# Ledger of designs, part 30: designed miniproteins, single chains, continued (2)

Each design is a single chain, and the fold is of that chain. pLDDT is the mean over its residues in the fold that is shown.

## One batch from the design tools (miniprotein)

Design m5015
Fold by ESMFold2-Fast:
Structure m5015 (fold): chain A 95 residues (1-95)
Amino acid sequence: KKEGEDAILELLGELQEFVKKLLEEHPDLLSDPEILARIQQLEADFLARARAYVDAILNAKSEEEQKAALEKLRAVAEEFKEGLKKIAEEFEKKK
């Protein structure tokens, strides 16, 4: 349980650092209303999926259940990061 909580906090830290670095590389990214809307939609999808897996990790009755939920959470976090990279790349091509 503590291990699951620590893993969630570590993943959140990784996501925060990723977003920070992305915004440092693309400081005007959020100034485009089209791009902002796409990022907001991607974030909404990620948060909905992540919430279910976070709950599953914290309420896991076995190590196997916790590991499965954590693997799913990591997968949706990677999808979110890849989605953000793609949006940033498309934004740079429009400049």
Scores: mean pLDDT 82

Design m5016
Fold by ESMFold2-Fast:
Structure m5016 (fold): chain A 83 residues (1-83)
Amino acid sequence: VNEKILEGIRLLMETLDINGDGVVTREELTEWLRSVLDLSDEEIEKIVEAYMEKWDVDGDGKITLEELAKVFSSISPIPITLK
């Protein structure tokens, strides 16, 4: 498992630990991505759309933190190498 993915999930949990149920909405995911990625709003939205479409999200538009963890680890083990 990539340590960067785990740190990202922890930051997401800390930022979104308002409800304590480990559920992330599209809006909260978008806000988090804006904080960690230096991209435009349109680029962030496209990434959010790709994530939402790839996972089994219930009718409430929710993604569990466990689903985010599985996706980040399953899409590809992103190497920790920084440029």
Scores: mean pLDDT 60

Design m5017
Fold by ESMFold2-Fast:
Structure m5017 (fold): chain A 72 residues (1-72)
Amino acid sequence: EFERNLKISEVRAIIEDLKLKPTDEQIERIAKLLGISPETVKKLIENKDWEKIIKYLSEAFGIPEEEVKKLF
């Protein structure tokens, strides 16, 4: 579970960045980590689509959606 705890720390950092209006550089980095386009990340933030953000984080980091949801 050591590796899972490290991934949770990364996910938490991404969530904090997203909550505080991320810069274009942060959006590009997050998009790369999630395996999606920066345009997709921008749309998710603009729409406040936290459910989809949780799903992308879950898929990218291999953490269950319920665990990602607890980090919000």
Scores: mean pLDDT 78

Design m5018
Fold by ESMFold2-Fast:
Structure m5018 (fold): chain A 69 residues (1-69)
Amino acid sequence: NLDEDHARTLISTQLSERLPTASPERLETLENEALSFVKSLASTRLVDVETSEEKLVRLAVDVAILSLQ
């Protein structure tokens, strides 16, 4: 039960807030990587059913930033 468009919006918002000086190209790369992680986490149930979409997005953004920085 993942709304990909909504998840993409949350990812974009969180990345812009955490990396305000990042280039649009870098933000797009991180957004795509984070979205891939959100989709993976949702499909494999590596998180509890009570985990909100916002928390899943935050985790995915954390991983994407760590992997590229």
Scores: mean pLDDT 72

Design m5019
Fold by ESMFold2-Fast:
Structure m5019 (fold): chain A 81 residues (1-81)
Amino acid sequence: MSLEERAAEILARVREIAADTLERLNRAKTPEEILQILREFEARVRPLVDEAVALRLEDTLRAILQILEQVGRFAAELLEK
C-alpha cells in the first residue's frame, strides 16, 4: 500500500461525500436542513482530513480544501434566499 494509492483513495472518498452532500443541499427546504446536512458532511469528511494531515499529504489536502470551499459556497448561496 503506497502513500500515493492512499492519497487517491482519500480524495476519491471526499469527492463522493461532497457530491452526495451537494445533492442533499439542492433538495433542502429550510436553513435547519442545510445546517444538518453540513454537520453530517463535516462528520463524514473529518476522519479523512485527519488521516491526510497525519500522512502529510499536502497536495491531497489542497484538493480537499477546494472541495470544502465549493460545498460551503453552494450552501451560502442557498441561505441567501
Scores: mean pLDDT 86

Design m5020
Fold by ESMFold2-Fast:
Structure m5020 (fold): chain A 115 residues (1-115)
Amino acid sequence: PIEKLSDAEVRDRARSVPSRNTPQLVGVLIEAAGSDRLEEMARELEKVIEENPSTPALIALGMVYRSLGDYEKAKEYLEKADPANPEALDELARVYEKLGDLAEAARLRAQAAAA
């Protein structure tokens, strides 16, 4: 079992996440944090983005908001990420699936596969 992380540990790991593995590592962090810490993780990631709006941090915040069920905020932050980044496109496709736009989700996944 994954140990539940503190808010500081979540923030430090989010800052340290390599761009190459961002969605996979953030998925592990979300699982480790649990539902009670997702809102705190979102607030800490928003501070990280305010200081350094990197694509890895934007993807991480998008994943956290999707896990919170805030699909509109997840979409907003993911759309600010590099539009050529396949991980950002793949995560954005998941958000569109949750919003019921299966056609846009399929288009984004095809775009991610071509990137």
Scores: mean pLDDT 71

Design m5021
Fold by ESMFold2-Fast:
Structure m5021 (fold): chain A 89 residues (1-89)
Amino acid sequence: APVLELTPEQAERARAFLREAAARAEEILKEGKEEISKLSPEEAKEAAELADKQIELLRALAEAIPEAREEAEKLIAVLEELKAFAEKQ
């Protein structure tokens, strides 16, 4: 796993980002599904692979910033659903 060593300022910015994104989770999921439905099968496969990379990064962030774990888990759930949706295209 990549080693994330964050300064307090970097951790604060990452947490703020995760909170904002988690607050938009339903919107991200809806918009993501609409965009994936417009993709070719090859582009949908690439989107699923990108989602895997983003999930891995969010897990690393949850480990590095335990205070943001709840927000990171919400975003992981959104990305897992988007990945599953893309794989069905």
Scores: mean pLDDT 82

Design m5022
Fold by ESMFold2-Fast:
Structure m5022 (fold): chain A 62 residues (1-62)
Amino acid sequence: ASGTVTEVPEEPLFGEEAAKLTGLPAEYVGAVVGLDERHVLVGLKGSKSLRLVAVGGTVTAG
């Protein structure tokens, strides 16, 4: 599955809210945290690493 980050959240998002922001199924995404004005960190379920994603960037999981 793949999604696109359209904005940086002001607070950490989890579960369904993280899924809505990224366009990923909630089964694949655990968290999204704003890093700066144009970047987020995406935590994928089942992964111990965070992915750095720019606004307008694509994130892939599955």
Scores: mean pLDDT 78

Design m5023
Fold by ESMFold2-Fast:
Structure m5023 (fold): chain A 98 residues (1-98)
Amino acid sequence: AITVTQTPSSVTVPEGGTATLTQNATASGAAITGLSWVKEGERGLPPNASLSLPSANTSVLTISNVQPADSGTYYGIATAADGSVAVGAGTTLTVVPA
């Protein structure tokens, strides 16, 4: 099974600020082969989002110059070499208008 941990569980950022969301994934018996992020209700990430993969088990989503439309729940997704997939519990981003 894959275990996905997301930090923080919630974050509030003023409009124009930067949000940083981290996913850590571990799997028993197989290597992690993919890490990605999705926004609830959307098929893509905001255009101001950037994904960093500092290790095979860690992904960092950075959303720069956040806009109110970027508010919502973001889920980390992990895939393992055995074909298993897991989704994290979510990180809720709240953007406060300036």
Scores: mean pLDDT 83

Design m5024
Fold by ESMFold2-Fast:
Structure m5024 (fold): chain A 91 residues (1-91)
Amino acid sequence: GVEEAAEEAARQTREALLSRGVPEEYAELVGEAVRRGLLVTARREGLSPEEVRELGEQVVETITGALDQGVPAERLREVAEEELRAAREAE
């Protein structure tokens, strides 16, 4: 369901960041922000599990893209929170 889709996106976020050398503590914080943000967005917008997966993939791409462009690991949580906030305010 939606909770499983959000947890999978969080796991994928953690794995992607760890593979890029982000310390475990930051990878966990960013993953948790993605999980919580997706659940809040799904609840407010009535998203299906498929839509949560699609949004999760977009968020992971945005986070990894930011890291690849030189955004510090400590700022990636803010990137995730901003992306998910924008999704909640869009139709």
Scores: mean pLDDT 84

Design m5025
Fold by ESMFold2-Fast:
Structure m5025 (fold): chain A 112 residues (1-112)
Amino acid sequence: MVEKILEELEKYGKELAEAFKLLVEKRYDEAYELTEKLIEELIENKEDWKKLSLAMMLGYLVQLAKNEGMSVEEIVELLELFLKALIEGDEEAKKKLPEELIAILENLKELL
C-alpha cells in the first residue's frame, strides 16, 4: 500500500514521494518544511496544478498527523481517495474527502 503511493507520487515529483516517506516515518517537521517549500515554488512559478494539489494535500496530512494524531492507515486512506479524485476524476472518491481537500481540488486551478 505505502509502496504504491510512493510510486504514484514519484511520477509527479521525487519531492512528493520524499515528503510522504517523511510523513509515514513520523518526521512531521521535515515533511512540513518540504511540502511548504514545494507549495511556494509551485505557486510562484505557475507550475503543474496537480503537483501543487498533491503538495498541499501532503501538507494538510502532516498537520492532521502532528496535531490530531491521525494514524498512518488513515493518512494512506485519505491520500488514496485524493489520488483517485485528482488523477482519475473519480467523483465517488471525491465525495468521500473532507471539505478542505475538496476545496484544494476545485480551487487550485484558479490559484495557478
Scores: mean pLDDT 78

Design m5026
Fold by ESMFold2-Fast:
Structure m5026 (fold): chain A 94 residues (1-94)
Amino acid sequence: MRLSEEEREELRRLLEEAGRELLPELVELAKEKLGVDEEEARRIAENALRLAKEIVLVDADAAGRVPSREEATERIREEAEAVINALARIRERS
């Protein structure tokens, strides 16, 4: 079952708030994993957060429920970290 339009908007707001809170730690992770400067790390972290938010939204829509703020924040963290780690592996192959 799918989320209503109102539930999707509620979730999008939660994801935006969670993303802002997580940005500093993801910038540090990107610096650590990729060996990039702060400006590039911030760009990477922001892109990872955008992808993570879409994944969480799609999963919530498929589940037919809005996750709690804590669940949404943890899911975004996990998905964004997965993106950064995948980028690190791709760079090592080159």
Scores: mean pLDDT 83

Design m5027
Fold by ESMFold2-Fast:
Structure m5027 (fold): chain A 80 residues (1-80)
Amino acid sequence: LWDELTRRLEEAQEHYFKGKEAEAKGDYKTAAEHYRLAVRHLDEAVRLAREAGAPDELVRLLEELRRELEEKARRAEKLA
């Protein structure tokens, strides 16, 4: 369970960095796609954290990160 949670967080981080790289190059379409993939991995991470009985503080942190990435995706989509 924790291994799967860690993998999901690593995949979210990878897509987040790829999104930032695309955004820095003005490729907002690619940035939006990567931010959306990061959000999907964070959605799964939140689900796994709740299933594992993680502390409420950790779950709230993951939900906040998910909201931040969702906002980045929306902004990139508008600029694409």
Scores: mean pLDDT 85

Design m5028
Fold by ESMFold2-Fast:
Structure m5028 (fold): chain A 85 residues (1-85)
Amino acid sequence: MTPEALDEDLARMVAAMDALEAAAEEAIANKDVTAMTGLALEAMALVWLAERKRELGVALSPEEEAAVRRARAIIERILAAFKAE
């Protein structure tokens, strides 16, 4: 990825974090395995893009760091929900 494309993708994902969290909570409540899987992949993509930015030697913004933390929490909640009966 170019650094510019990486920043644009990451900014888009950061802007979508509130919607992603709400969708994850709804999917977990509804036991929607398909939605939970898709949302976990979206959260993992944000974490992956942030790791690529760090590898390029660019510091994450506070908003990007917060989004990564939120994304990791979403992944953990979804994984816990897959094990819940």
Scores: mean pLDDT 80

Design m5029
Fold by ESMFold2-Fast:
Structure m5029 (fold): chain A 61 residues (1-61)
Amino acid sequence: SESIAAARRKAEEYERRAKELLKKGEEMDKIDKQKGNQLYALAKGYQESADFYRRVAEELE
């Protein structure tokens, strides 16, 4: 269904963003640990959103 497809697309978008932020966090952590930690926290938030939308898609079947 469209709802399942939309939820899966959202999960993929958030997962890609999380991976991008993790890479930025690794680079920033070498220069500014506080900034790096901020980026890691954002990445975790996006990963949790991705996991949420994957669960939504599973629940919709």
Scores: mean pLDDT 86

Design m5030
Fold by ESMFold2-Fast:
Structure m5030 (fold): chain A 77 residues (1-77)
Amino acid sequence: SSEVERREDRLRQEFLAELARRGVGPADMEAAVARARPVAEEMYAAGVGTAAEAMEAGGELGRLAARLLRELEALRA
């Protein structure tokens, strides 16, 4: 379980860093991460360590990253 928790924390940190680079504020980042939780879990289960890796890989992992970004866009609306 701690292994899963460490992997999820790393994924979350990578997503937060990416969101910060995109100009998403702290409050919006926390809400977006919470909303994207199911997508992050699917990416972790697929063996993805970072959002950037998922986006570059494409295919199913790319689609999971796209769903996360769509959720972030919805949050900003």
Scores: mean pLDDT 58

Design m5031
Fold by ESMFold2-Fast:
Formats: structure tokens, C-alpha cells, sequence
Structure m5031 (fold): chain A 98 residues (1-98)
């Protein structure tokens, strides 16, 4: 469905954000590691919400993305922030497509 496609794209972008934050953690240390952990936990929460419904996954995804975006802004990892903002937009579109 359209909703499943949008959620898949959002999950992929959040995973890309995790991978990028992990690479940054190898060079920049604990702040990037904390960001990677936060995004990973958000992904786990969204996957758990998906077991309830696509609507719960989309809502949880927006909340998880917002929290991770705030952290990415604080630590100045603009590339990770942009990936999370794109993921958030796909979660929002998925919610609207319901």
C-alpha cells in the first residue's frame, strides 16, 4: 500500500541516519555515539508501534524523529539532521495517507 511504501522509506532513512551517526562516532566520539543510540531506540519504538498499527508507527515515528532532530541540531551533525527531517516527512505523509 501507499502507507507501507512511505513507512518503508522512513525506516530506511532512519537506518541511514544511524549508520552515519555511527561513522561520526568513530571520529567525533561520545556525542555522535549518543545520537546513534537515540535514533536506534527510536527505530525500535517505531517497529514495536507497527505491530499495533501503521497509524501508531507513523505517530511514533514523528515523535522519535523530532527527538533525534533536536539532538542532531544541538551537536551540529547537519547531514544526520537532514536524513531525520526526510524520515519525519515520510512518517507525516504516511499518517495523512491513512
Amino acid sequence: SKVEELLRKAFELMQEAVDKAIELAKKDGPEAGRLASEISQGLADVRAAYLQSPEEAARTGIEAADKAIELAKKVGYTDVQKLLEKAREYFREALEAL
Scores: mean pLDDT 88

Design m5032
Fold by ESMFold2-Fast:
Structure m5032 (fold): chain A 100 residues (1-100)
Amino acid sequence: SHMEKELEKLFEVLIEYREKINPEAAKKLREELEKLLKEKDYDSLFDLIGKELLQMMLQGIANGHDEAEMIALVEEIVEALKKKDYKKALELTKELVELL
């Protein structure tokens, strides 16, 4: 579906960022994200994405970005995912990566 393609693009953004840090962890992340999407286990899928976003948030804070602004950005991404607005979640996740 079109919505599923936007969600898969979001996976690629997360995986590409992770691969620059730890290629082995990126491979495991890809396998788990693809498995959860295939099984339609959206609760576990969004929990896994949330954990990756929290790690990215902490990296942005470590890089000197404002803590409240980083928290707000990640919360907006998580809200977009819960609302199934995968296009907005993708756009905001790309914005988050630019800060890392």
Scores: mean pLDDT 86

Design m5033
Fold by ESMFold2-Fast:
Structure m5033 (fold): chain A 85 residues (1-85)
Amino acid sequence: MIDEILAELDALLAAEDDPEIRRGIETLKRGVRQKDITLVTSGALSAIGSTIDKQDDALLDQINEITLRAIRALDAQGARIRTLS
């Protein structure tokens, strides 16, 4: 559910001190709130990139899992993918 995904993102933000990872998660959270899959993907890619640089596999797995759940939930609600098509 969207509210559960937002709560999980808030928990990650509360635990994370890296400003680049936080920025990516905040963008992901905005995408979920706005039902914008492009923002979800952009935020996830930003956070994942910074997480890879830190070699934090556990955080990478959490961000990937939440992102996939967010995309599935938004798709089920008829959210648009903002691409060229």
Scores: mean pLDDT 78

Design m5034
Fold by ESMFold2-Fast:
Formats: C-alpha cells, sequence, structure tokens
Structure m5034 (fold): chain A 65 residues (1-65)
C-alpha cells in the first residue's frame, strides 16, 4: 500500500540522517534506472538494506508523488 511505502521512506530517511524531501529527490532521479536496470536495482537493494518487497512498496509510493 502507499502507506507502507511512506513508512519505509520515512524509516530510510531517519536511518541515513537526511530529510524525507532529499531522499525523495534522489529516489525520483534513480527511479527509471531502478525499474529498467537489474544491476542498479541490486545495488539499490544492498545500499538501502531493504527487501525486494520493501523496494517495490517504496518505488510505488515515490511514483505517486
Amino acid sequence: SLADGRRILEELAERFGISVEELVRRLKAALPQMETNPVVRELALKDLEVSEEELELLMEYVRSL
């Protein structure tokens, strides 16, 4: 759900010590590559320390913004 994606986004922003607005900006810039490039997707999973399901929920929420 969008609520789950928002929760994941807020948790990640807190974990990395950046604003939600800054994280959204970075994710929006990376979104096309994360959706189309498996290497970029794998790197995102590792760097964000999220599961495939959590990444999908996060990306769904970011697309809605």
Scores: mean pLDDT 85

Design m5035
Fold by ESMFold2-Fast:
Structure m5035 (fold): chain A 88 residues (1-88)
Amino acid sequence: SMAQEEQIKKEIKEYLKKLDALTDEYLAKMAKAKTDAEKEAIRAEYNKEVDKLEKELIAKLSEIRGRPVSLEELQDLINKVLNEELAK
């Protein structure tokens, strides 16, 4: 339904906003890191938080669809939202 598609778009936009904020924090921490050990710890935490956001998004989209959402479907939906934002 149109209501489901709008909710999916809203959840993806929220995900992208959270991902941008995490990436900005990651880049700021990396710029301040002085050792390879500090950089590896920062990368590991970033990857963990990104994985958590992706899993939370998949769970939300699966609930809206009433079925499991595949990684391929997720990638297609994200690309569609990004293309719509780039067209503005």
Scores: mean pLDDT 87

Design m5036
Fold by ESMFold2-Fast:
Structure m5036 (fold): chain A 87 residues (1-87)
Amino acid sequence: APVVSSGISLEELAKLSLEELIEYYKEQFDTLVALYSQSVSRETAVAFALQEILRDIEELKKKGYISDEEAEKIKKEMERHAAELRA
């Protein structure tokens, strides 16, 4: 689970709309990239942030807080965001 400053529980995340969840994870992604970029390259920081976010999304899906379809939608948006951060 992400340990960034906005540290919301999985149960609280389950109360968000799909759009709010996507925006939450984009903000977490940006925060993780900023933190990792202090010690690794931007490309490595983006890769590490993406890996952590995708793992959290899989946990939400496994615990039944989001559907398989919602998980795939969020993952695709995170991969798009990662591509934008690498541009």
Scores: mean pLDDT 79

Design m5037
Fold by ESMFold2-Fast:
Structure m5037 (fold): chain A 66 residues (1-66)
Amino acid sequence: SLREKVLEAVEKAIEEGNDVAAQFGLREAHRLGASLEDLQRVYELAEKKGLTNVAREARRLIEEAA
């Protein structure tokens, strides 16, 4: 699905250390209905890689979804 492809692109951006691309992709994934599990996975990956801006955005979306 488009959502799955966007989430894959977010994970790739995080692995590459591209915080800006990861943030844009995360917002698009959320618009496409990313699940709480998807958002938590992005948050954990961003935290592990030290991408503070995308981690903060993911945490905010998790809190809004809960």
Scores: mean pLDDT 85

Design m5038
Fold by ESMFold2-Fast:
Structure m5038 (fold): chain A 67 residues (1-67)
Amino acid sequence: GEEEAERAVKLLVEKAGLSEERARKVVESIKKYKDDPVVIAAAKKELVEAGLSEEEAEEVIRLAKES
C-alpha cells in the first residue's frame, strides 16, 4: 500500500541520496515491472551501486512490489 511506497522512498532518499521525486519514480518502476525478474535484478544492482547495501536494496524492492 501507500505506507510501503513511502518507506521505500525514504530509504532511497536517505541511503542513495535521491530526490523524493526520483525515488518515487524508481518505486513506481519496480512496481510496474515486479513480475520481470531481469528488470528486478537490474534494479537491485543499480540500487547497490547507488549506495545501498544488498539487504537495503532487497528491502526497497520488496516494499515497492508490495506498494
Scores: mean pLDDT 83

Design m5039
Fold by ESMFold2-Fast:
Structure m5039 (fold): chain A 80 residues (1-80)
Amino acid sequence: MSKSEVLEELKEKLFKVRDEVQEKNDKENGKGVPLSKEQLIELYKKQIEILRETKEKYPEIKENLDSQIEEIEEEIKEIE
């Protein structure tokens, strides 16, 4: 699998997790209601888990994924 194919598959997995969290929020609170602070933190933690799993399978993109994980962790700290 090429680096770009791995990155596209990764984006689809990240979007799927976001969509699942948004769908749950829409069902419980109604469409157009923004995610709570707690839901955003949970979403970001799930995205970090996906990024870490992808690093283990594709070490050639590890540095790019480590950078993305660091950025998400920084966003979590700013929200907390």
Scores: mean pLDDT 79

Design m5040
Fold by ESMFold2-Fast:
Structure m5040 (fold): chain A 97 residues (1-97)
Amino acid sequence: AIPSSGTEIIEASEKLIALAEAADPKDPTVQTALRRLKRQFSSKEEAAAFFSSKSQIEADINTVANYLKSKGVDPEKVNFYAEAAKKYLSRVYEIFA
């Protein structure tokens, strides 16, 4: 299932971050990607100040998603949350670009 509403997109994006935090990643690449995504979702001011590239943020989402799959999280569930996070960021970039 792909999120269709703004609320669903935000909630699914928050779930991706929560799953990654609960897994306590030790890989510096995953930690850096997660830290950037947390800032992206936590405040509009920090998001605007941190927006360097849509492609970089999509790469960060993919890094976190691949890490969760490597930890045995259901690939369909991870893909659902990753797609929701990408849709949320696309909407934010349309506003700030």
Scores: mean pLDDT 71

Design m5041
Fold by ESMFold2-Fast:
Structure m5041 (fold): chain A 100 residues (1-100)
Amino acid sequence: SMAAEKLGKEAEEIAKKEGASEEVAKLIGDAVTGLAMAHAVGDEAAARAIRDRSARELSEASGVPLETVERYLERIDAAVRAGDEKAALEAARELARLAA
């Protein structure tokens, strides 16, 4: 989905501007893209799997506690599900600042 890819790319660029490493910024962008793609087809199981995988990868890459990353990914997931792109990008920005 071009819309999902665009949202994920915006999240990656925001994360880079907030001082996240290239690896962490890409992981945030990929998580946003994956969640947007899953919700576009109503695949709640895929959305959960993406959150679980992304939380572990982001926690390992950034050193941010797993529980903290999980809270931000849940916030991004809820915003994406609601079609609230601004809320999704703001949650991604806050996560990136913690990971910087």
Scores: mean pLDDT 90

Design m5042
Fold by ESMFold2-Fast:
Structure m5042 (fold): chain A 77 residues (1-77)
Amino acid sequence: MEEALKRLEEAAKAVPDERARTLLLALVEQIRRLIKEKNWDGVIKSSRQAKEIAERAGNEEAVRAAEELVRLAEKAK
């Protein structure tokens, strides 16, 4: 799960739109806290929000990382 979060963070840094990049990086920090709290429903919700922003920004790597976080959180329930 930490590797997927790191991939999302690195992909987010490459997003050229400043607003989308800022929102994605804020979601990365939120997801990191939720993982520490073992709040898997929160990880799923925030990762789905990150996927939507990444899709609108056209960043396929961020989309894939967010989808992986959703899959890993569903398995951790």
Scores: mean pLDDT 86

Design m5043
Fold by ESMFold2-Fast:
Structure m5043 (fold): chain A 100 residues (1-100)
Amino acid sequence: SELERLVEEFVERLRKAIEQGITTIDELSALVTGMVTELARKLGYDERTGRLVLEIQREAVKLLNELKAKHPDGKISKEDAEKFLERLEEVLRRLAAEYE
């Protein structure tokens, strides 16, 4: 499906950015926010896709806040970023399945 394809592109882009060297929660947050905005643009503007995007944004913010609680100086390792991606990928795939 188009939604599954967009989720796979999202996950792959975030994975590549982590491999290239994200070292702060602020960098990770900015990237994730930008990618969610792009996903919203590609999915369109109906009520159902709007709710999906809001749910993705809420879950991403929750995961980022959990990461901030563990790293109050805002600095993260590659392992921390990879674990964040694993959790976000699970959320994205679950929500994609629910909305198809």
Scores: mean pLDDT 83

Design m5044
Fold by ESMFold2-Fast:
Structure m5044 (fold): chain A 64 residues (1-64)
Amino acid sequence: MSPVVRAVLAAVTSLIEDLQSRGVPKEEILKTVNDVINFLAKRYGLSEEEKQELLKHAEELVKK
């Protein structure tokens, strides 16, 4: 995993934890996190493979 992908993953994990602690519904967390990942993927020129890797990891974290 590239340093940028690791940094995005760390930021997204912290965001998920914060939103969960605030009682935000899982569906809303997923929507928010997907929007953030898509934004950062465009901003940093991540590959489709790297973006899908981040999305899968985030979805797994939210659904657990």
Scores: mean pLDDT 82

Design m5045
Fold by ESMFold2-Fast:
Structure m5045 (fold): chain A 60 residues (1-60)
Amino acid sequence: MLEEVAERAPEEIRDFVREAAERLQKDPSNASVATAAALLLVSAGHPDLAREFIRAAEEM
């Protein structure tokens, strides 16, 4: 789930990923938020977390 991915994110970006997860819970169709969070996770060296985040968002 999105919250679990946010908890596993690096501390530097964890607050952003958590906010993105909360925003997606309120508006699951917000693809730009999901994409921004995934790109940030990839840039931080966590492409597996980015993949999990996108998958969880698509399942909403």
Scores: mean pLDDT 79

Design m5046
Fold by ESMFold2-Fast:
Structure m5046 (fold): chain A 105 residues (1-105)
Amino acid sequence: EKEEEIRRLRIRLKRLFYELVTLLASKDPSATPKDIFDIINNPLDEENQKKLIEWAKKVKSPEIQALLDEIDAVIDRIVELEGKETPEQKKLRELVDALKKANEA
């Protein structure tokens, strides 16, 4: 059923985001467990987004790019199934785009 597929995709999205945040933090010596916790629990907070983007600027990795691409694909599939993009989904996609640009530079 559509609702079950959306639920599974939302769980997958949370897991991918957790993996992304922990991977970026592992490559930045200034990152603390508290920073990781704060970002995971409030990813749309401006200060948390700024920290995550700064971490992404410091590391260039095909693995990070692959994770960002997979997150985009999962968001696209959720939007397709729901028939409309929520403001939260749009903001998360904007964050992913900013992270891709930071990681490429």
Scores: mean pLDDT 82

Design m5047
Fold by ESMFold2-Fast:
Structure m5047 (fold): chain A 90 residues (1-90)
Amino acid sequence: ASETITLDIPIPAGTTKEKGDVIVSALSDINGPGDVATLGVYSKKSGAVAIVTIKQTETKAVVLDKKKKGDIEVEVSGDANTITITVKYK
């Protein structure tokens, strides 16, 4: 399965969004360019987890690190004002 979730900046730590069987959580604040933040991604269907570290830039978020356990794949995109998270999961 695949879900896409968009977060609008600023994103306070503790922000969660759900879509289908996916939960995305901001584990740190994202207020704009230069911020380094951690996102948690969880599959309710399998319990698979990903932790993604990103840096927001003037144009978009860039991925610094990805860690996962189980059948989950996370891609990050968006623009200067949004972070878009695409999750492929079982």
Scores: mean pLDDT 85

Design m5048
Fold by ESMFold2-Fast:
Structure m5048 (fold): chain A 63 residues (1-63)
Amino acid sequence: SLDEKGKKAGEALEPVLGKDGGESLGYAIAQAAEEGASEEELAKGAAEKVGEEAGRKAAEAAA
């Protein structure tokens, strides 16, 4: 579900953004994935904010 994907993506982001920031961005990434964004597009967008490794992990969790 969207909530489960958002939670998993948020957990990948928590080491960089903290719990609240990770949850917010994780949910946004999961929503974008559900609306048709590719894993590559999600990883690139997240990497600009949190770095390539954390961005990739969040995109994989959301896709």
Scores: mean pLDDT 81

